# Designed miniproteins, single chains, continued (5): the designs that were tried, part 48

Each design is a single chain, and the fold is of that chain. pLDDT is the mean over its residues in the fold that is shown.

## One batch from the design tools (miniprotein)

Design m17653
Fold by ESMFold2-Fast:
Structure m17653 (fold): chain A 84 residues (1-84)
Amino acid sequence: MELTEEEVLELARKAIEYIDKGDYEKALQLMRKVVEALEKRDVSPEVIAEYLEALSKFAEKNGVTEAAEKYRKQAEEIRKKLGL
């Protein structure tokens, strides 16, 4: 499904709202949808990797270990493709 630019921004805003509420699991799910939308829109792989690295650190800090590992691995795969 194709997300519009407005829908991507709304998902990002909702993710921040859930962070403020302490619902880190829902925040991470929404942030992941934002990353998927950015990947589809031909955004720089380096920017996507930085975002995934930030999500991984955020998930680790909040005890969401499975999500942290998932985002870390995705960021590492992107970095390897870039030769970084």
Scores: mean pLDDT 71

Design m17654
Fold by ESMFold2-Fast:
Structure m17654 (fold): chain A 86 residues (1-86)
Amino acid sequence: MEEQARRMADMIIEEMEKRSGSKAEEELVEKIKEDLVALMKELGVPVANSAEEALLELAIRVAKKLKLYSEEEVREAFYERLEALK
């Protein structure tokens, strides 16, 4: 599980950086990876064939579990951030 979570987080970040075509903030990237791994260990690794899908599903699970944001809010924020990377 932990190794699978790390592989998923790594794949997501690598794919996003490739699509953005710009240098990402390394500090932020590392924090996101650690958060993704920790959350997947608690909530389970999402089953998805694309990095974007996996990240979105995980973000929604986290938001619902922590009661911080609604599913719609997380989905919109995630979508807008992905659009900014293009």
Scores: mean pLDDT 67

Design m17655
Fold by ESMFold2-Fast:
Structure m17655 (fold): chain A 85 residues (1-85)
Amino acid sequence: NEISEETKKNIDEEIKKKLEELLSLPADKMKEELLSEVEKKLGEEARKVLQERLDGLPKEDYPQVVEIYMYSIKEAELLLESKKS
């Protein structure tokens, strides 16, 4: 039930790389790529909630939403890894 420091570091590096990638995109592509990533990692319901949130926000706020959801994916990955033992 313990996560190794190596596994934790690998997850952190993967999330950081994806976060940097998403934040480098124009707003329309940032939205679509974030929705795709959330659906893949957190499921259809999480994607639906995110879609509704992004539709109600100005494009200037998209980077903050990207950051929030990427850290949520990180926490989900860490929780899943802790249960593998």
Scores: mean pLDDT 80

Design m17656
Fold by ESMFold2-Fast:
Structure m17656 (fold): chain A 79 residues (1-79)
Amino acid sequence: MAPLELPSSLPEDVRAKLAELLAKAAEALAAGDKEAALDALTAAARVVIEWLEKQGKTEEAARAAAELARWEAAQRARL
């Protein structure tokens, strides 16, 4: 499994959005709302993918998007 490493070079606005989405995911998990947690986690991953696209890292963004799609499908199948 490849853990998501947040680069320290991320813009403050991107980091703020990620922090908010990760906090929502944690709150949803604590409440037992697995679907809301999954939605927040996928939204957080999409923020990173969009940032990679804007940096011109299109191949890395495409790989991340494909991995996200496979992971999301697997998680939703278990809901």
Scores: mean pLDDT 76

Design m17657
Fold by ESMFold2-Fast:
Structure m17657 (fold): chain A 88 residues (1-88)
Amino acid sequence: SETEKLIKEIEKLVKTLQKLINDNAPISEIIKTLLELADLVSKVDPKLAEWIRDFADEFPNLSELQRKVHALAISGDVFVLIKKLEKE
């Protein structure tokens, strides 16, 4: 289904985001991944997408620890969204 495809793409981007942040990848790659994630999330949860975009905007100004904590929080919120979508 379209929903199953959306869930898989969101899961892939979340895993990519976690890896990029843990590996201290270039900020530009992390921001690009956050914006791609926000675009997909906006189709089902515009408010969560807004928060992800806000995180992307603030990302360069955050410490390494703050980046990891915020990424973990967003990943958690996104997985809660996925669980809701899987239940119809």
Scores: mean pLDDT 84

Design m17658
Fold by ESMFold2-Fast:
Structure m17658 (fold): chain A 61 residues (1-61)
Amino acid sequence: MPSPQELIDALEAELARETDPQKRQVLEDTLRRMRELVAAGASLDEILEVTDETVRRLFAT
């Protein structure tokens, strides 16, 4: 399983490549949320749940 930091790094790379302003906002909001969860000592499952929600929001499904 990826570490929380690896997930954050992957999302930062995705944000750097994204040109759609709406998708960029979703990615920025997700990165903020994930950093807060990591700082609070949240479980990997909670962090993965935030990632799944972001993917759904990005694809509107």
Scores: mean pLDDT 74

Design m17659
Fold by ESMFold2-Fast:
Structure m17659 (fold): chain A 76 residues (1-76)
Amino acid sequence: DQIAKIARNIRARLAAMGLDPDAFARRLATLTQQLTQVDQQMAQLHNVPPASPAQIELTALGQILQDRIAAELAAL
């Protein structure tokens, strides 16, 4: 399984860098959960005009969370 091999390589790299792989996984899971909550809130706005302040704010928050997840993965 190529995904399992990638996961093992990521854990090994984190450990080699002196990072706790479980702490990293918990941090990434928290960010992913927060992004899921933003996506759910955006789905509730499907009947609201696209330029609503709430939609703009949620879009910006979603982008920040995605960028943070990408930065965590890029550090590997």
Scores: mean pLDDT 72

Design m17660
Fold by ESMFold2-Fast:
Structure m17660 (fold): chain A 71 residues (1-71)
Amino acid sequence: DRELLLRQSDESMELIKASVKLSIYKSQGNQEGIKESQQEVAKAALRLGRVEVEAGDPRGERNIRYAEEML
């Protein structure tokens, strides 16, 4: 389904953005930024994982589990 593939692409992009932000704060030693960015990564992984489960993508369960451990 094209709509589902587009949603996966959009959520994957959001996860990448959050992960880059987390990497930047880690390189700066910014503890507050690290904490906030970890929550953003977890939420993005949860959204992506839910879309992936709908698509039958085995990565979905992994992303949901990752998010549950971080939230």
Scores: mean pLDDT 83

Design m17661
Fold by ESMFold2-Fast:
Structure m17661 (fold): chain A 97 residues (1-97)
Amino acid sequence: SEAKKYLEEAIKHAERALQLLREGPEYVDEAIEHLRKAVEYALKAKTHNPQSELVREAALHLAEAVRLLRKGPEYIDEAIQHVERALELLKKALEEL
């Protein structure tokens, strides 16, 4: 399904962002780019399955991670927690399709 393809892309970009954030603050800009793509794909997945509360919650966590990373390096650890929560929710949504 289209929802499955978009969820797989959202997960891929969110996982890449998480890897970059764990490597160090020098990768924040690249991580933000991947998080923006993860939000885009999560929203596309939600459009093809509007009743998926898991996808909606995941998109909100990904957007919050971007907001925190744009504030400064002191928020990287909090942003990582939001990305990890989003990945948990996206993977659960994928399993329920």
Scores: mean pLDDT 89

Design m17662
Fold by ESMFold2-Fast:
Structure m17662 (fold): chain A 66 residues (1-66)
Amino acid sequence: GEKGASMAYRLMRYYGVDYVDLVPSEDGKSLHIVDRKTGEVVAVITEDTTEEEIADALLKAKKLAL
């Protein structure tokens, strides 16, 4: 949902993560966090996804880029 998207964009700014992109699913009900280097989906954001889960996925993507 929109709340999850807003949270993900805020966390991307906070962590300074240029390693991932946010791609909406075909049905528009989720966002895929995609690794820019590999094109692999590293996490899926839904209405039930917590801020902690989004932060963990972003940190994991950053670790893989280092």
Scores: mean pLDDT 68

Design m17663
Fold by ESMFold2-Fast:
Structure m17663 (fold): chain A 73 residues (1-73)
Amino acid sequence: SPLEEVRRRVEELFKQAEELFQQGDETSALVLMIAAGGEAFLFERQTKSEEARKLVEEVQERNKAFLEKVKAK
């Protein structure tokens, strides 16, 4: 499904961001987090579905958690 494809792309971007963050490349990690947010936002805007809105909320919370993790260093 289109939702499953977007969720897979978002998960791949977050996985790459986590790997970069573990290697000390915070800037590249943050760029990939922004890209994941863009994927979710574009999908929600195109479909206007409840499931797409939930994905945007999920990605926003994960981005917030990642930013707090960066600040805690």
Scores: mean pLDDT 84

Design m17664
Fold by ESMFold2-Fast:
Structure m17664 (fold): chain A 75 residues (1-75)
Amino acid sequence: KVKEYIEKAIEAAKAGDFVKASRYAFEALLELQREFPEATEAKDLLFQALKSLAERDIEKGLEYLEKALEVVEEY
C-alpha cells in the first residue's frame, strides 16, 4: 500500500504533475502513520518530498521520494 503510493508519486512527479505527486505522497504518509507509526525515517523523508514538491523542486522531491521508497521496502 505505502510502496504503491510512493511509486505513483514518483511517476506523477516525473510527468510534472506536482498536484498528483503531492497527493500520492500525502496518502503514503497517512498510510505509514496508520500502519507503521514507528517508521519515523520514512515519514520524515515523505515530509521533505512534500516540501520540495511545494517549492517545485522536482529533482529534490524525486530524491526524497526514492529514499522513502527504499526505507519502506524494509516494512
Scores: mean pLDDT 81

Design m17665
Fold by ESMFold2-Fast:
Structure m17665 (fold): chain A 68 residues (1-68)
Amino acid sequence: SDEEIFEELVKRGEASAEKYKSAQDLIDHIEEVIKQLEKEGNEVALKVGRKELEEVKRTVEELRKKME
């Protein structure tokens, strides 16, 4: 479940249970930060943010497949 995926992210230190309620909430927050960086034209920070989003999405997909 999405709740179990989020609990695993928190356990790995990849998410804060105090700031986020789910893996999707974390992903949505990172995507919002990326949108803000796109408006600023900060290509270096955008590259970092996009890499972090890709890593989080990859971990979520891997965990989701293992829970099937």
Scores: mean pLDDT 77

Design m17666
Fold by ESMFold2-Fast:
Structure m17666 (fold): chain A 100 residues (1-100)
Amino acid sequence: SEELLKKADEKLKEIIEFAEEVIADPSMSEAEKAAFRKIKEQAEEALKAPDEERLRLLILIEASLTLLALHFRLQGREELAEKVLELANELGKIAEELQK
């Protein structure tokens, strides 16, 4: 479980870094940037949260990333959609293992 918590923290940091890249990208819409600012805020909160609240935040972040991946795919932005979905799936797997 301590090893899984470290994996969660590493994945949250990767998500924060990716969100910062999206926020800085002039090709991103204001709505997309706002969505990633919210994800960044949730990920930063998850890093500070106790275990029970952290799990809830991981699930919310996974859901948000999954919806954004679908949004990018519908726009024909396949590489971006794949990257966002990969982050969502990896975070979801960690959250599932933490619930066992």
Scores: mean pLDDT 89

Design m17667
Fold by ESMFold2-Fast:
Parts: C-alpha cells; sequence; structure tokens
Structure m17667 (fold): chain A 85 residues (1-85)
C-alpha cells in the first residue's frame, strides 16, 4: 500500500535537511560558509527534531506546518547559495 502521509512528509523533510547539511559541510570546508547560512542550517535541524516529535505524537497538523517551515529555510539557503556560486 502507499506510504502514510505523515511518514512521507517526514521523509521529505529529512531529505531536504540531509541535502543542505551536505552543502553546509562543503561550504565550511572551503571557508565560504556565511553566518546567515550557519544560523539557517541550525534552525533547519531544530525544526526537523520538532517534526520527528510531531510525527511520533501523531500530530499531522503540526508536522505539516514544521515541514513547510523547513521548505522555507531550504528556499532561503538556495537563494544564498546562488549569490556565492
Amino acid sequence: GPIPEGELLLAVAEIMVAVNLTTYRNLKKQGKLTKEQEELVKEMIRLLDEARAAYQAGDLETLRALVEKIREINRKLDEIDKKIS
């Protein structure tokens, strides 16, 4: 059967965070990591921990809201990355 909505939402959030952590690690190694990027990645990790807690609690409404916040941070990080490419 199909993956439950909550499991799919959490998986999408985990993939977005993993991709951004890879970019973060590469930028940090190159000495190109900005303070803004560092703070956004830290916030993304915090939101993912909250999303996992919402998923475990069966709080699908909170999970959807947290995943949308993670998507917003992902967009901001993408825009910053384009400026330093």
Scores: mean pLDDT 86

Design m17668
Fold by ESMFold2-Fast:
Structure m17668 (fold): chain A 100 residues (1-100)
Amino acid sequence: MSPRQKLLEETKAKIEEILKPLAEKDPFVADLLREIENFFDWLIENEEKYSDKEIAEMIRNFRDVITSLLNSAFGDDPEAQAATAEVSAVLDETAEKIEK
């Protein structure tokens, strides 16, 4: 795979590890994790069609959607808020690495 595909695969795996404990307890998080997995699978398969800037923008837009959904569902849960912050940081770091 390309270096960019490898980075996207590693990002997907990190997010799965962060959200897995919450997904085992809450069906909303399980469904959200499936959507995240689907997004990264699609992005990995289609990455050659897009520039680094376009991929970075797609990841940042997706981050905003995911963090909004998690904050709306779990705004009063400190464990879920911590996981949301970690997911946001991982997505931001990946977008920055791709855009370099």
Scores: mean pLDDT 86

Design m17669
Fold by ESMFold2-Fast:
Structure m17669 (fold): chain A 86 residues (1-86)
Amino acid sequence: AIGQVTVELREEDGEYVSTVTATATDANAEVSLVVKDEATGEVLQGEPLTGGQTVTITHRSASPGKVVALAASPGQPVLRAVGLPP
């Protein structure tokens, strides 16, 4: 698969910290990253990744949320990762 995406959810000091990590594994492919909090409807977008590039996005919320990351590359299946409560 072109690209990898993971979401880790951690509780810290009464807040919920979601860490999204996305990697483009194919040197000839560009991966678009979209991150959203499905509990609040907030949408964050990462920059496109190419050729082994990795990006990390951190999101903090005062309420437990469901953070979903989608990684898409032209002609490839969309990768989906979800942060689970600790």
Scores: mean pLDDT 71

Design m17670
Fold by ESMFold2-Fast:
Structure m17670 (fold): chain A 82 residues (1-82)
Amino acid sequence: PSKEELDLEVELALSILKFAVLKVTTRDNPAAKAIVDAAQPEIDALVARFEASTDLEEKRRIVEELNAKVDATSAQVDAALA
């Protein structure tokens, strides 16, 4: 893999880890858990698209979409807990 591909794979892994942390930290709050659970299918679809893609620009767009979705989900969780 190119350095650019490896950098995108690392960014993907970090976004997945951030989402996994949200899943763990919201387990005991039903409202926050529902927000995270609702985001799961879109996160899974984006990860699958990244793994299926052979185009660097497409992979970059997918990672950007994934980061945006994780950040939006995190913000919705924060709002629900406020």
Scores: mean pLDDT 87

Design m17671
Fold by ESMFold2-Fast:
Structure m17671 (fold): chain A 79 residues (1-79)
Amino acid sequence: SASERLLAALQAVGDAIALLKAGAPVEEVQAHLSRGLEAAGLGALVPEAQRLLRDVAAGKISLDEFERRMAQLIVAALR
């Protein structure tokens, strides 16, 4: 269902944030997030999610802003 896909995708974003806070390599975080989004049927969001992860790594956006933008993209894709 859309609700199950929403929960799974948001969990993948939460896991990515936890990995970033733990100092995991960006490549590991990207791989985890991409797999989670693909499993939720949201593989089309992977390129934008990777851009947002690079923006976090570059200090251009905060983790909170990353979470908000990812949530907006996921909700829009599940309409």
Scores: mean pLDDT 88

Design m17672
Fold by ESMFold2-Fast:
Structure m17672 (fold): chain A 87 residues (1-87)
Amino acid sequence: SMEAELLRELLDRLRELLPELPEDVRAKIQGMLDAAEAALAAGDLERARALLDQMEMFIAHVGQEENPAALARAEALAREFNARLAA
């Protein structure tokens, strides 16, 4: 489905940003990405979306404390794809 394709594209682009993130943030986001990919592979789009929402909330929360450029890019990507999924 288009939703599954958009979610896969977002997950792939977030993975590309992982090396630029602080180590503790990277580990948490890596775990969420792995869980979201597992949900997507199982056809559980609802769980994949819930994990995306959790990642977006986590990135926004961390951004309040420390806002490196990579976190800002990850947040912008999450917002862009959530808007496209909602359309």
Scores: mean pLDDT 76

Design m17673
Fold by ESMFold2-Fast:
Structure m17673 (fold): chain A 73 residues (1-73)
Amino acid sequence: SSEVEKLVEEFTNYLNSILPKEFEDIRNQLVSLFKQALEKLSQAKTEEEKQQILDDFKQQYKKLLEQLHEKLA
């Protein structure tokens, strides 16, 4: 949906504003995870399926955030 697309764009812009370009690889991985979640969400038919997709996404995001933790803190 256009709403989710806006959230992905806002997140990408936010990351670009706070993270130095030296973190471009990790930033691109975070954006890719968002995009993959969007594709899966577009195929989901129930709220429960959407929740499962979001939970899987959050687990993958936590690993990437740990890599950024020292630089974001």
Scores: mean pLDDT 75

Design m17674
Fold by ESMFold2-Fast:
Structure m17674 (fold): chain A 104 residues (1-104)
Amino acid sequence: SPVNEALTRAVKDIEAVLRESPVLSKEQQDAIIAKVRETAKKVKKDPSKTIEQGMDALATTLAEMLRVEGVANKIPDEQMVLIQDRAAGVLIEIVREYKREQEE
């Protein structure tokens, strides 16, 4: 499924953003990506899902996990927002590429 392929790419690109975020420990990065992967697995099982619904689910899970880790570890909100913004940019690019491929 092209949507499931886009979701697989989104998980990989979100993982890269987290791995490149020095404010998060490796353990925190691993915990966040594990939850994002869990959400992706659930979304991939829904044959009726849109690309937007799948990306929104990943973005929501990421935002919730960043909030939990930020509060628990006293990470400044500004640094967590930068991670969310980078991940959002990646998801936007994936949606644009998916829509371009559907037009061919």
Scores: mean pLDDT 85

Design m17675
Fold by ESMFold2-Fast:
Structure m17675 (fold): chain A 82 residues (1-82)
Amino acid sequence: MLGEIGQLNKTVDEEKKRIRDLASRLLPSQEARDLANKLIDDLTDSALRSLGQGGSLGVDTAREQGRRAVEEILRRAREAEE
């Protein structure tokens, strides 16, 4: 179980890095990139807190919630550019 938690954290960090790399390429302004990074952190933290409070959620569920949070951040960043 501890190994699964460690793997989840690494996966979340890797996905955050990829989305930040994409944001830096797609978002021309530093302010837009800063907003995307803040949203990535806020939504990821919210997903992990929800898992912690849920008690019955599995590690796989937490991983999927983190992935969905990252996808939502990318969607919001694209909408902000429109």
Scores: mean pLDDT 61

Design m17676
Fold by ESMFold2-Fast:
Structure m17676 (fold): chain A 75 residues (1-75)
Amino acid sequence: MEEEIKKRQLTAKNLKDIAEKYKKLAESRGDKELVEVAQKIIDVANKIEKATDYDEILKLMKEARELVKKFNELK
């Protein structure tokens, strides 16, 4: 359980780093909608890093995956 939580938190940190880079790219393009989606991914990743309950982390991971899908559809 603890190892799985740590793995998910590490995944969230990596997701946040990527989303921050993509947010800068979207800002350089003037794409406000893409910037908003990237910011939501960052916010969810921050919540996953702070979460200690495995079921909560899984729900947040699902939300992050749906936001990443939306980002990929808009780019």
Scores: mean pLDDT 78

Design m17677
Fold by ESMFold2-Fast:
Structure m17677 (fold): chain A 82 residues (1-82)
Amino acid sequence: DSPHAAEALFWKTIATTEQKKKIYNFVKKNKSRITDSEAQDAFTFAEELESKGKKQLAYDEAVVAAFSSSDKDFRTAAKKLL
């Protein structure tokens, strides 16, 4: 079992800001192992959270997307949510 797979499962089940921050720190330490697909999921979740007025949570997800994707244009778009 990959720590990265465990991270992805926690990512989808997070409800609290503190849990989100712990996952963000874990993701940041393991950013070289985060796939472009996972970065895209984080960006989509950030936009959903922004639309619901959850700007702080959207910021955390956008940071993951901005620093984990191999796509320069995608990183630039994600940074605009910050």
Scores: mean pLDDT 60

Design m17678
Fold by ESMFold2-Fast:
Structure m17678 (fold): chain A 69 residues (1-69)
Amino acid sequence: MEALVFRDLEALVAYLRANPDAIVDAIGTPEEIKKLAEERGLEVKRADGNPATEEDFARASIGAIIKHY
């Protein structure tokens, strides 16, 4: 299970297309996903797998919790 932030919905769709094993568990604002990630003990990351910085959160418009098979 991963917590990810994206600049926009198009970036999220591109991630899901590249990762066909990925299932969206939750979608929300970056702040909502950060809270869910904290509650679940997950680190919020960028789509490239690196930890999300404060600047990444400021530029992101959408976040998601992703499950992999």
Scores: mean pLDDT 83

Design m17679
Fold by ESMFold2-Fast:
Structure m17679 (fold): chain A 62 residues (1-62)
Amino acid sequence: GSSKKYTVEEAARDAFQKLKAADAAYLLTPFGAESEEQLMALPEEQRRKILRALGYDDEDLV
């Protein structure tokens, strides 16, 4: 766990950058996002589901 809290938006951007750096952004294609812009255009509930799938805890999201 992280000692810092993130907004859903900050966590989503951070997660996308990490996926991009790992050449794994394609993992977001089934969720309807292939870019940071598309990911940020998704409803917050869908972004939260993606973040949970990537290992983020609700306690780390504000």
Scores: mean pLDDT 74

Design m17680
Fold by ESMFold2-Fast:
Structure m17680 (fold): chain A 94 residues (1-94)
Amino acid sequence: MLEEVGTHPVAGAPMPSYRADSAEAMVEALRRHAPRVVERAAAERGLPQAVVDAQIAAIERAADIALEVAPDAASAERKFAEELNRLMTELAAA
């Protein structure tokens, strides 16, 4: 779930509106959707709030990096997914 939200289906053209928007619009959509997926998954698994907080912080960090370096919506989606996957892997290893 989280990775699907993180990759968001813009790369494959099912969302022409996001493809026509800026990197900022893409990152805002990802920031809006990804925390909700994390909260729901954590509740279903009975994860502690500290884990949820860390995963939300990872989403925010991935979004910040995507906005900083991405020139367009497609690049922002790709960079967000790459950075989020890296940060989530680091959290799982801790």
Scores: mean pLDDT 67

Design m17681
Fold by ESMFold2-Fast:
Structure m17681 (fold): chain A 68 residues (1-68)
Amino acid sequence: VDTSQLTPEQKAALANQLLKEDPSQSEEAGRLLQEVLLLDPNNALAWNAIGLSLQNQGKLDKALEVYT
C-alpha cells in the first residue's frame, strides 16, 4: 500500500485501523506511526495508536504463550 500520499493524520488513522482489524500488523502500523511522529511529534492520534499497538502486542504474546 502506497502511504506516501497520506497526511500524518491519515497515516495515524490507518495505523489505528490496521491494529483494530489485525493485531499482527503491529510492525506495519509502527512504521506508519514512526513516519507520522517524524512529521508531527505532538500528534495525539499517533500516540493513541501506539497505546493500542502496545495493548495488542501484549495480548498476542500471551496467546502465543498459551498455544506454544
Scores: mean pLDDT 69

Design m17682
Fold by ESMFold2-Fast:
Structure m17682 (fold): chain A 87 residues (1-87)
Amino acid sequence: MGEEAARLLLEGGLKAQAGAPREEIVELEAEALRLAGAAEAAVERFRAIRARPGPPTEEDRALSREILALLARIEELLRRLLAEHEA
C-alpha cells in the first residue's frame, strides 16, 4: 500500500511537470514520498502487533490513529500536487 501510494505520487508529479515550475514539483514529490514511507513503516508495525494473539490494546489503537493521520497527510499532499498541476 505505501509503495503503491508513492508510485501514484510519482506518476502524478511526472505528468504535472508539463505545466508547473519543476523545483516546486520536485519538493512536493520528495515530501510525498517521505510521508508515504512513514505510513508504510507504521502499517508494518501495526501488522506485527495484529499478528499477536489477544484483543486490540491501547497501543494498537494509538498506532491505528497514527496511520490514519499519516494517510490523511498523504492525501492532502496528493490533492495539492494534482490541483496545482491541473491549473
Scores: mean pLDDT 65

Design m17683
Fold by ESMFold2-Fast:
Structure m17683 (fold): chain A 100 residues (1-100)
Amino acid sequence: SEAEEARTLALLFVHEVEELIEQYEAGKISLEELEKKLRLLLDSFLAQMRTLADREAVAAALEYVIAALEELRKTVPEDVQPLLDEIIARLRAELARVRA
């Protein structure tokens, strides 16, 4: 179902965000590379969500991701927090668009 697809995409997105932040914390990528990769990941996720016709499923998936990233923000380094704030803002804008 599209609800299962939206949920799977949301879970994968959160896990990929966490993995990129872990790579940064381990010194494997720079802050600039983290920002670039997070932006590309968000663009891909939003593009995939826009292919789904089930607006209720998309809204629920976006709400899940926003809540998960708000919790993640509490545990990440201070220099990463603004990057998560930007992603959360973009997700909230998409949620508002879907609900309109």
Scores: mean pLDDT 91

Design m17684
Fold by ESMFold2-Fast:
Order: C-alpha cells, then structure tokens, then sequence
Structure m17684 (fold): chain A 115 residues (1-115)
C-alpha cells in the first residue's frame, strides 16, 4: 500500500532526525548516556526497517515496539539524571517525547488505513 509506505517513511525520517539530535545531546552529557542512546537508536532503526518491509499490521506493531524502546530509554535517562545538566536532560526528553508522539500518530494512521 503506497499510503502506508508514505506514512512509515515520513515517520522513520523524522524519528531518525530526533534520535540523532538526542544522541548528540547524550554524548555531551556522558559516555554512559551516549552508549544507551546509541543502543536505543539501533533498536529503533531495526523496528523502522521492519515497518517499511511489513504489511500494515506488521508495520503498526513495529512502530509500537519502537515507541516502547524510546520509553525505556527515557526511563534509563531519568535514572542517570545526575550525570547530565537539567538543560541537556530536558532537551533529550523533548526529542524522545516528540519521536514517541510521531510513532504513535503514524501507528494510528496505519490502523485507520487498515480499518
């Protein structure tokens, strides 16, 4: 489905950009934060590739798993808050929240398309 592919590709592009920004902010915070952000980015990219390759149901599930990875990363950063400035922490969370919102919206659009 061309519309489903368009939804997934646009979400993947925006989420990748937000995660690249989050990774650079995490790198400025600490090596531990960078390593966790890098691993989460890898997992999210793997799920986004699954979303591009799957049918609508598979794509929706992949986007849900990607959002879960972002939630886990946000929790890990809350546990490491003392390793970063409040300003870096807030900017990282803003990027992770926006990326999660994009994935949730894309998933909802895919499910509407499937009916």
Amino acid sequence: DSKAKEIVEEAAKLVTELMDEALELARKASKEAEEKAREAKKQVQEELERAKSGNIEEAAKALERAARVLGELAQQFSEMRDLMSPELYEKILENLTEATDILVAARASLLDLAQ
Scores: mean pLDDT 89

Design m17685
Fold by ESMFold2-Fast:
Structure m17685 (fold): chain A 104 residues (1-104)
Amino acid sequence: DLERIRAFIERLRAEGTPVNLALADLLEGLVEQGDVEVAEALVALHEEAERAGLSPADKNLLVSLALQWLLGHISLDEALATLRKAGNELGARLLEAFHARVTA
């Protein structure tokens, strides 16, 4: 849903945190490239993290690692290991589901 993605980008930019600004920029780039399914998966990851009750710190780490993986800066195994070392096991499970969704 393109309108939902656009509304989400506007919300992230209004909130103005570095992680939210990076996420907004990536989502806009994905939409411009026609990668709407990847953009929808990333919006869903953020919403699932909030719904699951992740702390702001755990959610920010999860989103940052998902962005780094999408940009090719980190492997999935490295991202999952980082989340688990931080005690963010729920975030690790959400990242595995996100990876499965965007690589399907």
Scores: mean pLDDT 82

Design m17686
Fold by ESMFold2-Fast:
Structure m17686 (fold): chain A 63 residues (1-63)
Amino acid sequence: KELEEHLKKVYEKDPEIAKKLEEAIRKGDGEKMTEVLKEASYKGLDKETLENLRKAAELAVKE
């Protein structure tokens, strides 16, 4: 539920980045999740969007 809320906020700002993270989560690919976070930072997404992306990735990896 919390993962979905954070991911939804990212979709509102950058659907491409959100979709890439969702795909990495589905595959359980932690390295790809890290790459998506770096890409979002490089694109200059705002701090709030980057935090939502990071929280979604953390929630996915914890299980």
Scores: mean pLDDT 79

Design m17687
Fold by ESMFold2-Fast:
Structure m17687 (fold): chain A 55 residues (1-55)
Amino acid sequence: GKELTDEQAKLVAEGIYKNSGVKLSPEEVREAVVTGKDVKGVSGEAVQAFGELVA
């Protein structure tokens, strides 16, 4: 979904860390899902795709 719960944002952050080695906060995940903006070198589209898998 377009908006993630805190638990969903945490799961996305864990998925990104496992796949990229980059540790994102739940707040950074939520911002990237809403804006599509890249965060700490992680593609915003990749964060959005992980968000869709957990929503």
Scores: mean pLDDT 78

